# Ledger of designs, part 16: designed miniproteins, single chains, continued (4)

Each design is a single chain, and the fold is of that chain. pLDDT is the mean over its residues in the fold that is shown.

## One batch from the design tools (miniprotein)

Design m12562
Fold by ESMFold2-Fast:
Structure m12562 (fold): chain A 67 residues (1-67)
Amino acid sequence: MEIDPDFVKATIYLAMGAYALKQGDYDGAIELFKKAIEYARKSGDEELVKLMEENLKIAQEAKEKAA
């Protein structure tokens, strides 16, 4: 199996961002999801990019509601 390093990095940053979001670290989650989007775009997987962008939006909305 061919391992795409950008796909792997995107999934790691997604997992880190999801953990930060669960802990209420909205700023950390936003930055981690932005990195996940960067690597997802480099991987060329448009569905993965969409998933990452949806997670970023959730983190941004959670931060706005907490303010």
Scores: mean pLDDT 83

Design m12563
Fold by ESMFold2-Fast:
Formats: sequence, structure tokens, C-alpha cells
Structure m12563 (fold): chain A 60 residues (1-60)
Amino acid sequence: LESLLEQLPEELRKKVKEAIENGDADKVAEIVREYLKQQGYSDEFIDEVAEEIKKKIEKK
């Protein structure tokens, strides 16, 4: 997960950090979903990553 966030473009990383600081797990998942879809990852993989992100943010 950390490695995935590091691979995001700088602009998207800033938006993700802002959403994390606000506790907005849904927004973080949405940004990551959009990026992965643009990179050509499968919907199944994108769903798994988004679910994992939500769990990490909500559990903290």
C-alpha cells in the first residue's frame, strides 16, 4: 500500500495526503481507483486495493 501511494503522481499524492488528514477514506479510495483504472489495472484488483485503503484509514 505504501509503495503504491509513493508511485502516484505528485499532484495526486498531495490530494491523497489531504484526504487522509481529513479522515476521508472514501476520497482516498476514489483517487486511487481513478489512477489505477487509468493505468489499466483490472476492476477486481482496483476493488481489492480500495477496500484495503479504507480498512487502513478507518482502523487508525
Scores: mean pLDDT 75

Design m12564
Fold by ESMFold2-Fast:
Structure m12564 (fold): chain A 60 residues (1-60)
Amino acid sequence: SLQEQQQKIIDESKAELDKRVDEILNDTSLSDEEKQEKIGQVHLEVQKQTQERLAELRAS
């Protein structure tokens, strides 16, 4: 169903966000300031991709 496909997109987006944030937090080459900046960017990118995927699904 459409609802199940929407939930899958949301769940996959949450998993991707958590993974990318964890990778940044565990990067010992980055300063705390650089980590905060990159985490902010990742949040924006994942939100944009999630909204685009949901919009495409709704348009189908």
Scores: mean pLDDT 87

Design m12565
Fold by ESMFold2-Fast:
Structure m12565 (fold): chain A 70 residues (1-70)
Amino acid sequence: MKSKEELLLEELIELAKDALEKAKKTPNISIEEMKEKLLEMAEEILKERFDEETAQKLLEEFKRKLEEIA
C-alpha cells in the first residue's frame, strides 16, 4: 500500500499537471510563474501535514517531478 506521504505527493503532482496544462492554453500565464505558485502551494500543504524535515524532502521530490512534467 502507498504511504500517506506518497499518496499526497501523487495528488499534488496530478493537481500540478492539470494547472500546467491549463496555463499552456492561456496566453497571459507564464509557465515559470505557475511552477513557482505550485511550489509555494505544495510547501504550505506539506508543512501542514508533516514535520519540517519530511516536508522539505517531499518538496524536493515534488520539484523534481514538476520539472519532469513541465
Scores: mean pLDDT 79

Design m12566
Fold by ESMFold2-Fast:
Structure m12566 (fold): chain A 72 residues (1-72)
Amino acid sequence: SIAEGQFAGQTNLTELDLGDSNLTSLPEGAFSGLTSLKSLNLSDNKLTSLPSELNNLKNLESLNLSNNPLTS
């Protein structure tokens, strides 16, 4: 599972692949500090919702949410 602040300090990270990771939830704060992130892969997980902080990833160009049971 992903913890709040798990990627804190990874300010130069541009790509994060969390595909096929059996994730059922993402806590608020999970992606805090990923100011350089351009690509986030969350495909093939069990996510039903997404943390609102994803709206704060201003450099994000690609977001893959395929094959998740998202309801909102």
Scores: mean pLDDT 78

Design m12567
Fold by ESMFold2-Fast:
Structure m12567 (fold): chain A 79 residues (1-79)
Amino acid sequence: MELAEQLRRQAEAAARVAEATGDERAAEAARLLREAARALEEGREEEAIRLALEAGRILQPSASEEELEEGRRALREAI
């Protein structure tokens, strides 16, 4: 599953940032991305999309509602 692998890579990157900087937000984003990858691997597509978007909001708080909606559609298509 391509999307689950991508989410795991993003989680690893966020975890490294959290470890290097002590940023609790980066640590939370890493946790949400790992949970999203796991949910996707378990067939919980809606939960995976929700968790991935929540991590995205933490990492990019300036994202517009339109960008979040497009992200949700892209994630659904990638599954």
Scores: mean pLDDT 76

Design m12568
Fold by ESMFold2-Fast:
Structure m12568 (fold): chain A 62 residues (1-62)
Amino acid sequence: MTARLREEADRLVEEGKKAEENGDYLKAAELYQQAAVLYGRSGDMDKATEAVKKSAEALKKS
């Protein structure tokens, strides 16, 4: 159950990186925020914190 949430969060991080590469920082921030929620639900708090930071950085660039 938790492994599936982590896999989905990892996919969202990858999509967020692609959005950043395309200059869509608002989309990237949304994707990173969704990943943070899923990492939090899976109990992976370190990755959740990193995803929150990536979301904040993307918002700063938007």
Scores: mean pLDDT 83

Design m12569
Fold by ESMFold2-Fast:
Structure m12569 (fold): chain A 67 residues (1-67)
Amino acid sequence: MTKEEQEEYDRAFKFFDKDGDGVISYEELRSKGLRVTEEQFKRYDKDGDGVIDRDEFYEMMQDGSRL
């Protein structure tokens, strides 16, 4: 990941993370219009806590969706 991509993803993460807690829930992603299934979300939720952190969010954005 380039520094420019890192800064773009950081801005996107902050846009979804309105609570400023450093994680994003599935509902927050959906409420902002991101088309993600629960199965796709769970794939990036490596901690299994029902939220994704910044690094997991960046991986999801980089992988995209072909479905």
Scores: mean pLDDT 70

Design m12570
Fold by ESMFold2-Fast:
Structure m12570 (fold): chain A 108 residues (1-108)
Amino acid sequence: MWGVTVSARSVDGVLELTVTVVGGPESSEETVLAVARRILDGLAALGAEAEFVPVVRRTADGGWVVLARARAAASRPLDDVRHVLAETPEAAADAAIAAARALIDAAR
């Protein structure tokens, strides 16, 4: 099971997006890096500018976390968080991108 959290907050006409994806210890590093890459490419396709290369780390329980942060233009105030559970790493990346799209659209 993969956990997806996408938070968005508008600050001075900029939407700050934070994407956190959590995977279990059974996941390979190659799989987790592929999730990070899909999120990076998906955020770029939405017109969001990455603040840094997505961070991939082991958690204390042996699982994985992917952290991505990006900025987009905001015309409306927004402060929202989306949580999704996904069965596969591909579904987790796609859920993160879909949540980011919804938050970007809400801030337009």
Scores: mean pLDDT 86

Design m12571
Fold by ESMFold2-Fast:
Structure m12571 (fold): chain A 89 residues (1-89)
Amino acid sequence: SGVIILSAIISAGLAGLIVFLNGRLAKRSYPLSVVINVIIVLSVFLLLGIMLFLVVTQGAPIDAGVLFLIFFSLFLALFSGLDFFFVAK
C-alpha cells in the first residue's frame, strides 16, 4: 500500500530532521543535547508501548497512525543512536 510507504518516508524524514537539529545543539552544549535526545526517544517509545498495549489487550485496530508511530519510533531510535555514537567525544 502507498500509505505504508508514504508513512515510512515521512517518519524517516521527520526523525532525521529532529536528530539533525539535536546534533547542531550538541556542538554548543553536548550534555543538554544528550538529555533532550533521551527524553524524546523515551517519550516516543513510551507512547508506542501504550498504543501497542491497547491493540493487544483491548483489540484496538492497527490504523495508519499506529503504523506511522511504529516507523517513527524505529527511525528516531536508529538515527538518534547513530548520531549519539558519531557525536560522542
Scores: mean pLDDT 70

Design m12572
Fold by ESMFold2-Fast:
Formats: C-alpha cells, sequence, structure tokens
Structure m12572 (fold): chain A 93 residues (1-93)
C-alpha cells in the first residue's frame, strides 16, 4: 500500500493495510500489518481485533483468542470483539 510506504510510522496506515489484506484473503499479511500497528500503538483495540480476525481466518484459534481478549481489555464494551472471541473459542473445540 502506498500510504503505508509513505507513512511507515502511522498506526492508522497499518490498520488500513491490515483491514485491506483481510478483505483480499491475504491473512498472513493482515497479521504482519496488524502487528506493525500494535508496535506503534499497543492501546488501539481495533489493531488487536484485526489481528484476532486474521488469526481466526488462519485457523490459529489460540492466538485469535489472545488478541480478542486484549481488545476487550482496552474496550470492554466492544460487542464485535466479544462475539469474535466466542467464535474463536467455539472453533478451538
Amino acid sequence: MKEVEENPDDPEAWLRAAASALRRGDFEKAVEYAEKAIELDPDNPAAWSLLGEAYLKLGDYEKAIEAYKRAIEINPNDVSAQRLLKEAEEKKK
């Protein structure tokens, strides 16, 4: 993504890159971009939720659960993260 290349220290640019990778089905890149966003801003629940979704799509349910729990710690009222956490826990069974 051009925006990521132009603004490598912008956590929002990495979040947009991660969301775009998820939509394209490029789940490994979605993990990389979400992790970069977290490195720059670890208190952004959206970055943790995107990381969780990427791991969920990759079948890494344990890492997905970890990421969603972190998103919920930052924003306890995130109903989307709560639903996806439940989905990851059900798939781990």
Scores: mean pLDDT 80

Design m12573
Fold by ESMFold2-Fast:
Structure m12573 (fold): chain A 63 residues (1-63)
Amino acid sequence: KETAKIYKDMAERFQKLADKYRKLAEEANKAGDVETAKKYDEQSRYYEKLAEIFKTLAENAEK
């Protein structure tokens, strides 16, 4: 129960980080810095993956 709450909070935090890096990637791409855009896009996907993992952990902990 407590664990489910923690995992939900973690998932939300990682989702916000993913969104932030996604915007940074778009900005870099528009500026013509494709290399930097790629790095930010990878960071965004990494945090998206973490958000999904913690979302699943929260569902399992809610049991």
Scores: mean pLDDT 83

Design m12574
Fold by ESMFold2-Fast:
Structure m12574 (fold): chain A 75 residues (1-75)
Amino acid sequence: MEEEIKKIEEEIEEIEKEIERIEEEIRRLREELATASGEERKELEKRLLELEIELGVLEIKLGVLKLIKEKLEKK
């Protein structure tokens, strides 16, 4: 059980790192959106939406892993 908890903690850390990378990409895209117009703006908005969806999926996975960890810590 302790080894399973440690493995989940490692998976949580990796997901948190991935979330940080996506948040940085979203930040850059938002900066580009502030100066973009026309078709370029539409493409950036589409990519931003895709990254926001990916971020949401990772946040759900993170929540599930934290819940599993809590259950393993309880008898």
Scores: mean pLDDT 82

Design m12575
Fold by ESMFold2-Fast:
Structure m12575 (fold): chain A 70 residues (1-70)
Amino acid sequence: SAGNAADGAAAASAAGDAELAVRQARKAYEMGGLSPEDAEKTAEAARAGDAAGAAQIAGNGGVKSYLEQG
């Protein structure tokens, strides 16, 4: 799920693997769970080493999108 991909981005960021974190954010977008903007923000947070922020952005982005549209 998009949430699991966001968790993957957070874990990779915590390990210092920005490339893996970005890849997980793209995967979340590809699975249709994140908008391109939310995926980009998640990737930026992960590259900055903000694992918690990356996970929060991706998770909240999904919830926010669902709430605003539904």
Scores: mean pLDDT 62

Design m12576
Fold by ESMFold2-Fast:
Structure m12576 (fold): chain A 62 residues (1-62)
Amino acid sequence: MTVEELAEYLKSRGAPLTPEQVRELMERLGLTPEQLKRAIDLLISRGLTGEEAVAELERLFA
């Protein structure tokens, strides 16, 4: 999956990030696009919104 595909996916989940912001998040967390998608999907499955999932990932790897 590309960064652009992941950005489009995240927008569909209520976390509208630009491809640039997705790349920055991946670099910060050390994740591939597939790993970042899987992590966000896991957090959403636990009841978080897309925006809350992004915030939680930033907190976990801070």
Scores: mean pLDDT 81

Design m12577
Fold by ESMFold2-Fast:
Structure m12577 (fold): chain A 102 residues (1-102)
Amino acid sequence: MKLKQEGNQKFSQGDYEGAIKLYEKAAEENPELAADYYNNLGNVYFYAKDYEGAIKAYKKAIELDPDYYRAWSNLGSVLGILGKYEEADEYGKKAVEAEAKR
């Protein structure tokens, strides 16, 4: 999708503010894909070292699409970095379960 590709390009260039605006617009224009866009927002926050923002965005993606395994996996990774290993393991298991539904 064009908006997602443009957001990915801004993100790869280190333009986190530009990436955030593009992903937010994509979520508004295509609600059926909003989980994917919130996962991308979580990735932007993660690389910006805003782990709280990353967790919030990944949780929003999961709320919108519980079968979106990438958001479960990414949330587990952030929690692992924060030393919350038990929670990281549980979210990792949910990622495997969600992926199996594909």
Scores: mean pLDDT 79

Design m12578
Fold by ESMFold2-Fast:
Structure m12578 (fold): chain A 80 residues (1-80)
Amino acid sequence: SEAEELIERAEEYVRQADEALRRGDYERALRLARRGHRYALEAIRLSETLEEILRAIGLALRAIGLAFEAARRLGKRAVL
């Protein structure tokens, strides 16, 4: 489904954000986390099942956490 495709994209951006954060590339981590968050929000809107909604919510929350950590390391506020 369209929601499944958006969930997969959100998962990919979240993974990339986590990798960037581990490498100390906080600017890249923040940008990737913002993208993952946007895809997760789109997935919530297009989700037709409770399982898809819960997966998308989990990804959105993870993206928020990564963005806040990256912003903290940069001395910036996280904006999503």
Scores: mean pLDDT 87

Design m12579
Fold by ESMFold2-Fast:
Structure m12579 (fold): chain A 87 residues (1-87)
Amino acid sequence: SKEEAKAIAEEAKELAEKALELAREAMRKAGDNKEALAKAIAAALAAIGALLLAEYAIETGDVEAAEEALREAKEALELAEEALKLA
């Protein structure tokens, strides 16, 4: 349903925004740690992709797109948390 797609996509958007915030923090803390910096950039790009897919799912009511956005947002968050641990 459109309502289901919106709920899932809004959760994905919140997680992706959190991932992007953490990725930015990891980039600031990384200094000369190239591994942490590379992982933080990867997390930021993944989060942006998840945000765009979530917005598409909200506009169209596409449940599969919403579920994919949520999966990508969770993966981006995990990458951002790993980047912070390395930084």
Scores: mean pLDDT 89

Design m12580
Fold by ESMFold2-Fast:
Structure m12580 (fold): chain A 64 residues (1-64)
Amino acid sequence: MKDRLIAAIQALADAGLMSPADAQAAIDALNAAKTREELLAAVQTAVNKLDDEGRYAFAQLLEA
């Protein structure tokens, strides 16, 4: 699950939907998360950096 979230963030950065700095911060937060609550907080922080297009793309990447 964590690996899939990291892959989705990398794909968003590659598509230009997230800055490299925001993507790296999100990946670092996901890697540092030890609990389900920490993982959810990291995902929420990453999603809050995205516009509507980025949020839609992120949802599609997680669904695939």
Scores: mean pLDDT 79

Design m12581
Fold by ESMFold2-Fast:
Structure m12581 (fold): chain A 85 residues (1-85)
Amino acid sequence: AKELIEYIKKKIEEIKRENNGVVTLGDVIAAIHEAMGEFKLPQEKKDAAEEAVRKAALELKKNVDDVVSDEEIEKILEALEKGLS
């Protein structure tokens, strides 16, 4: 899980560099999906990750087109890590 989260954080930093510091919830979700593919997660772990991210997004009241802060990104990644445990 930790290596997966570190990979996602690197992808988010790349997005920030390319988009003048702007990251959307959709960008975070895309980075998570890319990481799940790269680490070849089994279906059960992918399902757990999807549910954890969905719940975190709902709690933050963010849609995929909404810009997310660093604090909101950390909350999403904490929920993801907990969901994968």
Scores: mean pLDDT 83

Design m12582
Fold by ESMFold2-Fast:
Parts: C-alpha cells; structure tokens; sequence
Structure m12582 (fold): chain A 68 residues (1-68)
C-alpha cells in the first residue's frame, strides 16, 4: 500500500484523494480497485480544470482544495 500512495503523490494526486484510497481499503476494497477509483476521480478533476482554463499550479491547487 505505501508504494501505491507514494506513486499517487509523485503523480500530483491531492492528499484528500490519497486519504479516500486509504478509507476504501479499510472498508474492504482491494488496493488495486481503490487505486483505479482514485485515478478516475483525479482524471475527472483534471478535465474540469481544463474546461475552466486553469493553467497555473497555484490555480489548480486552489481548485483541488475547494472540491476536497
């Protein structure tokens, strides 16, 4: 599990989604399935960022914080 969390952090996945992965695993979801669910939510957030025209890292971070 620690390896998966480290990989998600390297990808720039927000802490709230990493915490969501941990919660899913504690609820009996496999690490693999929890990882897929987190990546899907992250991709959805990235698509919304693109649709809003947010380009700076600061704007992206503020957007993630608002939706977590």
Amino acid sequence: MDKVIEELRKMGVPQGLIDYLKQLVEEGVSVEDAYKKVLEKFRELQELIKKKGLTSEKEKKEFYEKFL
Scores: mean pLDDT 75

Design m12583
Fold by ESMFold2-Fast:
Structure m12583 (fold): chain A 65 residues (1-65)
Amino acid sequence: PSEEEINLEVELALSIIQGTIAEKAKDYETALKYYRKALDIARQLGDEETVAILESKIKELEKKL
């Protein structure tokens, strides 16, 4: 993998971690912010499995607002 791809993978992981922390705290606005960031990165990486998971998660959290 390129340095660019590795950096995106790290940012993806950190965004998911931050989103998960916020979701566990029931801070759904912050969770959505981080999961949307993670979704954009997953799309750039072509990670279709992670894209599908994040799209489902975002849709569920939007219903809680």
Scores: mean pLDDT 86

Design m12584
Fold by ESMFold2-Fast:
Structure m12584 (fold): chain A 99 residues (1-99)
Amino acid sequence: VGNYDEAIANYKKAIEANPNFAEAHYNLGVALKESGRYDEAIKEYQKAIELKPDFADAHKELAIALRASGQADKAAEVEKIGKTGDNVAEKLKALNASL
């Protein structure tokens, strides 16, 4: 029984204190993914990439979470965006309007 609710709440508080800390958004995404909350994890990984477009681990985890949630087409586009390195945050925002 993995209860990640306390960890998730603590990461959310850390983000409230420092909303531009890409690593905090990444860590929140990992906790959400481990709890099976793939859609929420995807949003947090996208925010980490928006703050730090060269965040390779966030790109990798975003593609994994998208595939796990059944969004293989979006995962392929994320992999393509990561390979080009051009307008990464803008392209991810266009791919998911709720970014």
Scores: mean pLDDT 74

Design m12585
Fold by ESMFold2-Fast:
Structure m12585 (fold): chain A 55 residues (1-55)
Amino acid sequence: MEKKKEELKEKARELLEKEPEPTEKIAEELAKLAKELGISDEEMREIVVEVREEH
Protein backbone atom coordinates (compact mmCIF):
# COMPACT_ATOMS: atom_id res chain seq x y z
CA MET A 1 0.00 0.00 0.00
CA GLU A 2 1.22 3.52 -0.77
CA LYS A 3 2.46 5.53 2.23
CA LYS A 4 0.39 8.54 1.13
CA LYS A 5 -2.88 6.59 1.40
CA GLU A 6 -1.90 5.33 4.86
CA GLU A 7 -1.17 8.91 6.00
CA LEU A 8 -4.62 10.06 4.86
CA LYS A 9 -6.22 7.08 6.61
CA GLU A 10 -4.46 7.92 9.89
CA LYS A 11 -5.52 11.57 9.63
CA ALA A 12 -9.13 10.53 9.01
CA ARG A 13 -9.09 8.29 12.10
CA GLU A 14 -7.68 11.06 14.29
CA LEU A 15 -10.15 13.72 13.08
CA LEU A 16 -13.17 11.40 13.50
CA GLU A 17 -12.01 10.45 17.00
CA LYS A 18 -11.85 14.13 18.05
CA GLU A 19 -15.25 14.96 16.51
CA PRO A 20 -17.78 12.08 16.64
CA GLU A 21 -19.99 13.82 14.07
CA PRO A 22 -18.25 14.57 10.76
CA THR A 23 -18.35 18.31 10.15
CA GLU A 24 -17.87 20.25 6.90
CA LYS A 25 -14.49 21.41 8.24
CA ILE A 26 -13.25 17.82 8.64
CA ALA A 27 -14.36 17.03 5.07
CA GLU A 28 -12.50 20.10 3.77
CA GLU A 29 -9.30 19.23 5.68
CA LEU A 30 -9.33 15.67 4.35
CA ALA A 31 -10.01 16.85 0.78
CA LYS A 32 -7.12 19.33 0.97
CA LEU A 33 -4.72 16.70 2.33
CA ALA A 34 -5.81 14.19 -0.33
CA LYS A 35 -5.13 16.75 -3.08
CA GLU A 36 -1.68 17.54 -1.62
CA LEU A 37 -0.86 13.80 -1.49
CA GLY A 38 -2.12 13.22 -5.05
CA ILE A 39 -5.05 11.04 -3.98
CA SER A 40 -8.25 11.29 -6.05
CA ASP A 41 -11.54 12.34 -4.44
CA GLU A 42 -12.92 8.84 -5.14
CA GLU A 43 -9.99 7.14 -3.38
CA MET A 44 -10.34 9.57 -0.48
CA ARG A 45 -14.03 8.61 -0.11
CA GLU A 46 -13.10 4.91 -0.10
CA ILE A 47 -10.53 5.51 2.66
CA VAL A 48 -13.03 7.48 4.76
CA VAL A 49 -15.64 4.71 4.38
CA GLU A 50 -13.05 2.10 5.41
CA VAL A 51 -12.15 4.11 8.54
CA ARG A 52 -15.82 4.50 9.48
CA GLU A 53 -16.40 0.75 9.04
CA GLU A 54 -13.50 0.06 11.43
CA HIS A 55 -15.26 2.15 14.10
Scores: mean pLDDT 71

Design m12586
Fold by ESMFold2-Fast:
Structure m12586 (fold): chain A 103 residues (1-103)
Amino acid sequence: MFEAAGANDEAEARDILNAALQAILEALGFGDAAGRTRPIRPVTLEEAEEAARKAAAYLKENFSGAGTTTIEVSEEDGKIVVTITVTTAAGTTLTTVLEFPAA
């Protein structure tokens, strides 16, 4: 059995990223989107910013020692784009992007 410290850190980064994804999708009213494509409805910039704010607060409460999560919201060409970047205390970084039609 081979032990790799980086593998454990990547697993933690992924868990934080999944928690952030679920928090955003729940705040937007999509409920559980655990690895599945669900029907996407138009989202306003204000809804996305509110969801990002709630998700950031949730992560601070639940991952108080785990590192940094950045959630960025932008509007581009009739789409709302939410970019989530997780950096663990050990320095592992994961990024994902969610796109919604702009309302």
Scores: mean pLDDT 71

Design m12587
Fold by ESMFold2-Fast:
Structure m12587 (fold): chain A 71 residues (1-71)
Amino acid sequence: HMSEEQLEAEVLAAFAVILGALAKRDPRVTPEQRAEIDRLVDEAIAASKAGDVETVEEYVKRLRELVDSLL
C-alpha cells in the first residue's frame, strides 16, 4: 500500500504534530511562537503527503530548535 519513504514521512509528521501540541501547552510560549509552531507543523504535514522525508526531517529539526529556545 504505502512505500517505506511515505510511511517514514508520515510518522515523522506525526511526531511534529505531537511535539507542536505539547510545546503550545507551555504558558511561556508567545502568540508569535505559537504561530511559528503551527506553520512548521503544517509544512511538515504538507511535505509528508509528498513523501519527502528529508523535508519533513528539516521541519521537525526547526521545531525542536524552537522548543529548545524555550528551555
Scores: mean pLDDT 80

Design m12588
Fold by ESMFold2-Fast:
Structure m12588 (fold): chain A 105 residues (1-105)
Amino acid sequence: SLLEKAEELRRKGIEAYNQGKLEEAARLFEEAAKLAATVDTDEGKYLLAVSLLNLADVYLEMGELEKARELLEEAERTAETVRDEIDRSLLLMGISVLRKALEKA
């Protein structure tokens, strides 16, 4: 399924990020977000928001602060549409952490 492929791409993005391969991580998270955006389900919205949050974190690490901020705003808007309260809470917590990091950069 598209959702399973998006999750696999996101997982590969995390592996690339942990290896310091920031450009590869960004590409993988962007591909994951694009696929998740085509799935009009709560799980698709969650995976889209999480992928956008991961992508924003990569751009922050790369020093691309404006791009990171734009992606964080998109992640927050998407997260607010997630119906599962636990998933939404986890997303908003991650967004809050990254927002504080961006304010210090």
Scores: mean pLDDT 90

Design m12589
Fold by ESMFold2-Fast:
Structure m12589 (fold): chain A 120 residues (1-120)
Amino acid sequence: NELIKKGKYEEAKKYYEELIKKNPDNAEAWNNLGYVLLLLGKYEEAKEYFEKAIKLNPDYAEAWNNLGVVLAKLGKYEEAILYLEKALELNPNYVLAQAAYESLDPELIKKLLEEREKKE
């Protein structure tokens, strides 16, 4: 949205909060509010709002991608990988999910994947 593109994050937050108040089932508004919180560095709050968007629309690839990104910011890399893979499963052509997956620390990701395989 234009407010996010202009860096007006507090104004964008208020806009999406008003949309949610009018329609609590608007998965896109929950996802966009979560994204604004992610940009503000409020990772735990962003996580909760992306989880709400997914609960309302389980096929929302962008919300799965954004949840993966916020989990990576929280240091939860194994869980982040699972949610980014879910975004790609829902939309294999979703370039942002692929880019986000590749932006994680490759050495740490490799270690976590190797540890997960050993536990199977």
Scores: mean pLDDT 78

Design m12590
Fold by ESMFold2-Fast:
Structure m12590 (fold): chain A 84 residues (1-84)
Amino acid sequence: SEELEKEVDRAIAIIGLEVLARTSPSPEARKKFREASDALAKGDYEKALEKVQEALTLLRNDPQASEEDIRLAELVKKIVEELL
């Protein structure tokens, strides 16, 4: 059950990162979310967390970033932290 829960959480995080890589207003933020998704798919949770944190900082400083995008990125960050 714990293994299944981790796989579900990982899948949810990857889906969230894929959405953010497509919808985020800045090309740099989109690139960071894509890099985070790639790292998660490879099981590199520490690199994934670093990239999500970098992208979140970009989003928080972008006047075009939606509250929904920021909340999704925060949710993904929390999931990745729990997978470490």
Scores: mean pLDDT 87

Design m12591
Fold by ESMFold2-Fast:
Structure m12591 (fold): chain A 66 residues (1-66)
Amino acid sequence: MDTDMLLSLGRRYREAGDLEGALSYYENAISTKPSPDVYLRLSDVYEELGDLKKAEEYRKKAEELR
């Protein structure tokens, strides 16, 4: 329900190797409150998935919000 809880769950799923679960929670966090931090976390997950183009896209979105 809180953005911080969604980010915490996304981190736990990523640490467990459930990258799809991590993406789901981080996408929910962005829909609630877009922030550079959430975009960077999505970028990291996409890098682990091998989607380097999406990783770069989310990194740029994080930079644009700064």
Scores: mean pLDDT 80

Design m12592
Fold by ESMFold2-Fast:
Structure m12592 (fold): chain A 106 residues (1-106)
Amino acid sequence: AALSSKAAQAAAVINANIPAILAALNANDLAAISATLKSIVADLKALGFDLAIAAIKILSSSKATLSAAAVVTIDGNTYLIKLSYSFAKTNNQWALASSSTSITKL
């Protein structure tokens, strides 16, 4: 389906940037995090998403989340695709702990 293809495209953009996010988290490089989030938004917009946002929230010294949201219109229907990624730091290394995708018709 066109909607599942768009959700897969959004996930692919974020997944391609996970190594850069992890490297920036391990380096405590907020500028690199900001630059990577801007690249994610730009790539989603280049793929034809009407709106895109991405943000990281640092919850503790060992927990962080990445939230991305993209809006797409398909055959006159508008959908919100939300992507959530959880990161955890163990043995002084940040790693991806979990990811989820949800789709809501607006």
Scores: mean pLDDT 87

Design m12593
Fold by ESMFold2-Fast:
Structure m12593 (fold): chain A 55 residues (1-55)
Amino acid sequence: SSKERLELLKLVLEIARDANLFVAERSKNPELKAKNLAAAEELEERIEELEEEIE
């Protein structure tokens, strides 16, 4: 169903967000850290939008 697909997509985005945060926390390269943090923020916005569509 469409709802199950949205829930699966949300899970994948959450994993991607957490992975980007993990890499950012452990990276000593300022540019890579900034890029991973920016990617995590964009993923978080998408998760919030998707959560509104599911509910």
Scores: mean pLDDT 86

Design m12594
Fold by ESMFold2-Fast:
Structure m12594 (fold): chain A 117 residues (1-117)
Amino acid sequence: MSEEAKELAREALEAGSELTLKILKGELTEEEKKELIERIAEAVKKAGEISEEAKEFTLGLALSPLLIAAGVAISQGDYELAAKLYEVLSEIYEAVGDEELAELFRKKAEELREKGK
């Protein structure tokens, strides 16, 4: 994989990790969320200009910390936290142009939030 593709993947992972940590701490502002999601979307877009494989890898790295945190939250019965993580996953998919996966994760977040009430 090219050095440029590796750098884009690293940037996406860093943004996804920061986003996840801020959600876990309850410290994520709407402005920070928008900025971090835009950073992920730009890295994924640039990786896609290199190859489809680089795009998928870069997106996967950005989503990985959110998916791990959501799985842990579900296992602990923290459905409200899991719903917040899935809502952000939906917003990332929307930002990268995957409307089908964005809708799927939005629906999953709503179902989890109902369990948390």
Scores: mean pLDDT 87

Design m12595
Fold by ESMFold2-Fast:
Structure m12595 (fold): chain A 79 residues (1-79)
Amino acid sequence: SGAASLSDEDIERAEKLADVLEKQGKYREAGAVYRTIAEAYRAKGDLEKARHWYRKAAEVFEKSGDTEAAEEYRRLAEE
């Protein structure tokens, strides 16, 4: 998957993008970016950071009213 190929710089840019999207109230788009960051860390074996970003994705999807996505990423954050 594309997430496995993200560099540390790509991840930093994604974090900044997600912050901007969240400040604009674009919670679904922010959640998708947080998910991509979490998947990138998981693919790299950084499970602690992956769980952190899955938690961020879950919080933002919950704010957007996407309860199914929020529950899915909340589960991934607990692994």
Scores: mean pLDDT 85

Design m12596
Fold by ESMFold2-Fast:
Structure m12596 (fold): chain A 55 residues (1-55)
Amino acid sequence: SNITPERIYEAMLQLGLDPLNDADVDRFLDTFLPELSEEEKAELKAEIKKLALSR
């Protein structure tokens, strides 16, 4: 709830990661949000991809 797809998107860009790259999104979530379930990670991944594609 304290993390939003927008914040993750911005953090990924600051780290030089590609929000449109599934491996980069998975790496970020596993590194910084390891407490999330696979279902929660999949939902966030979809939202991050949607944000990147809408730009």
Scores: mean pLDDT 82

Design m12597
Fold by ESMFold2-Fast:
Structure m12597 (fold): chain A 62 residues (1-62)
Amino acid sequence: SEIEELKKKALKYLEEASKYTEEALTLEAEGGSPEKIQQLRKKAQEYLKKAQEYREKAKELE
């Protein structure tokens, strides 16, 4: 169903967001570049926002 496809897309974007969040946290713990940490956090936030958009679209079709 279209609802299931949208939920699957939301999950995929959420997984990508989590991956960037983990990379940022790991780099921060290792004393890495603040600039690179900020870039990873920004990417995580962008993917999280996309996940939320697809989740809301799925919810609207219920």
Scores: mean pLDDT 85

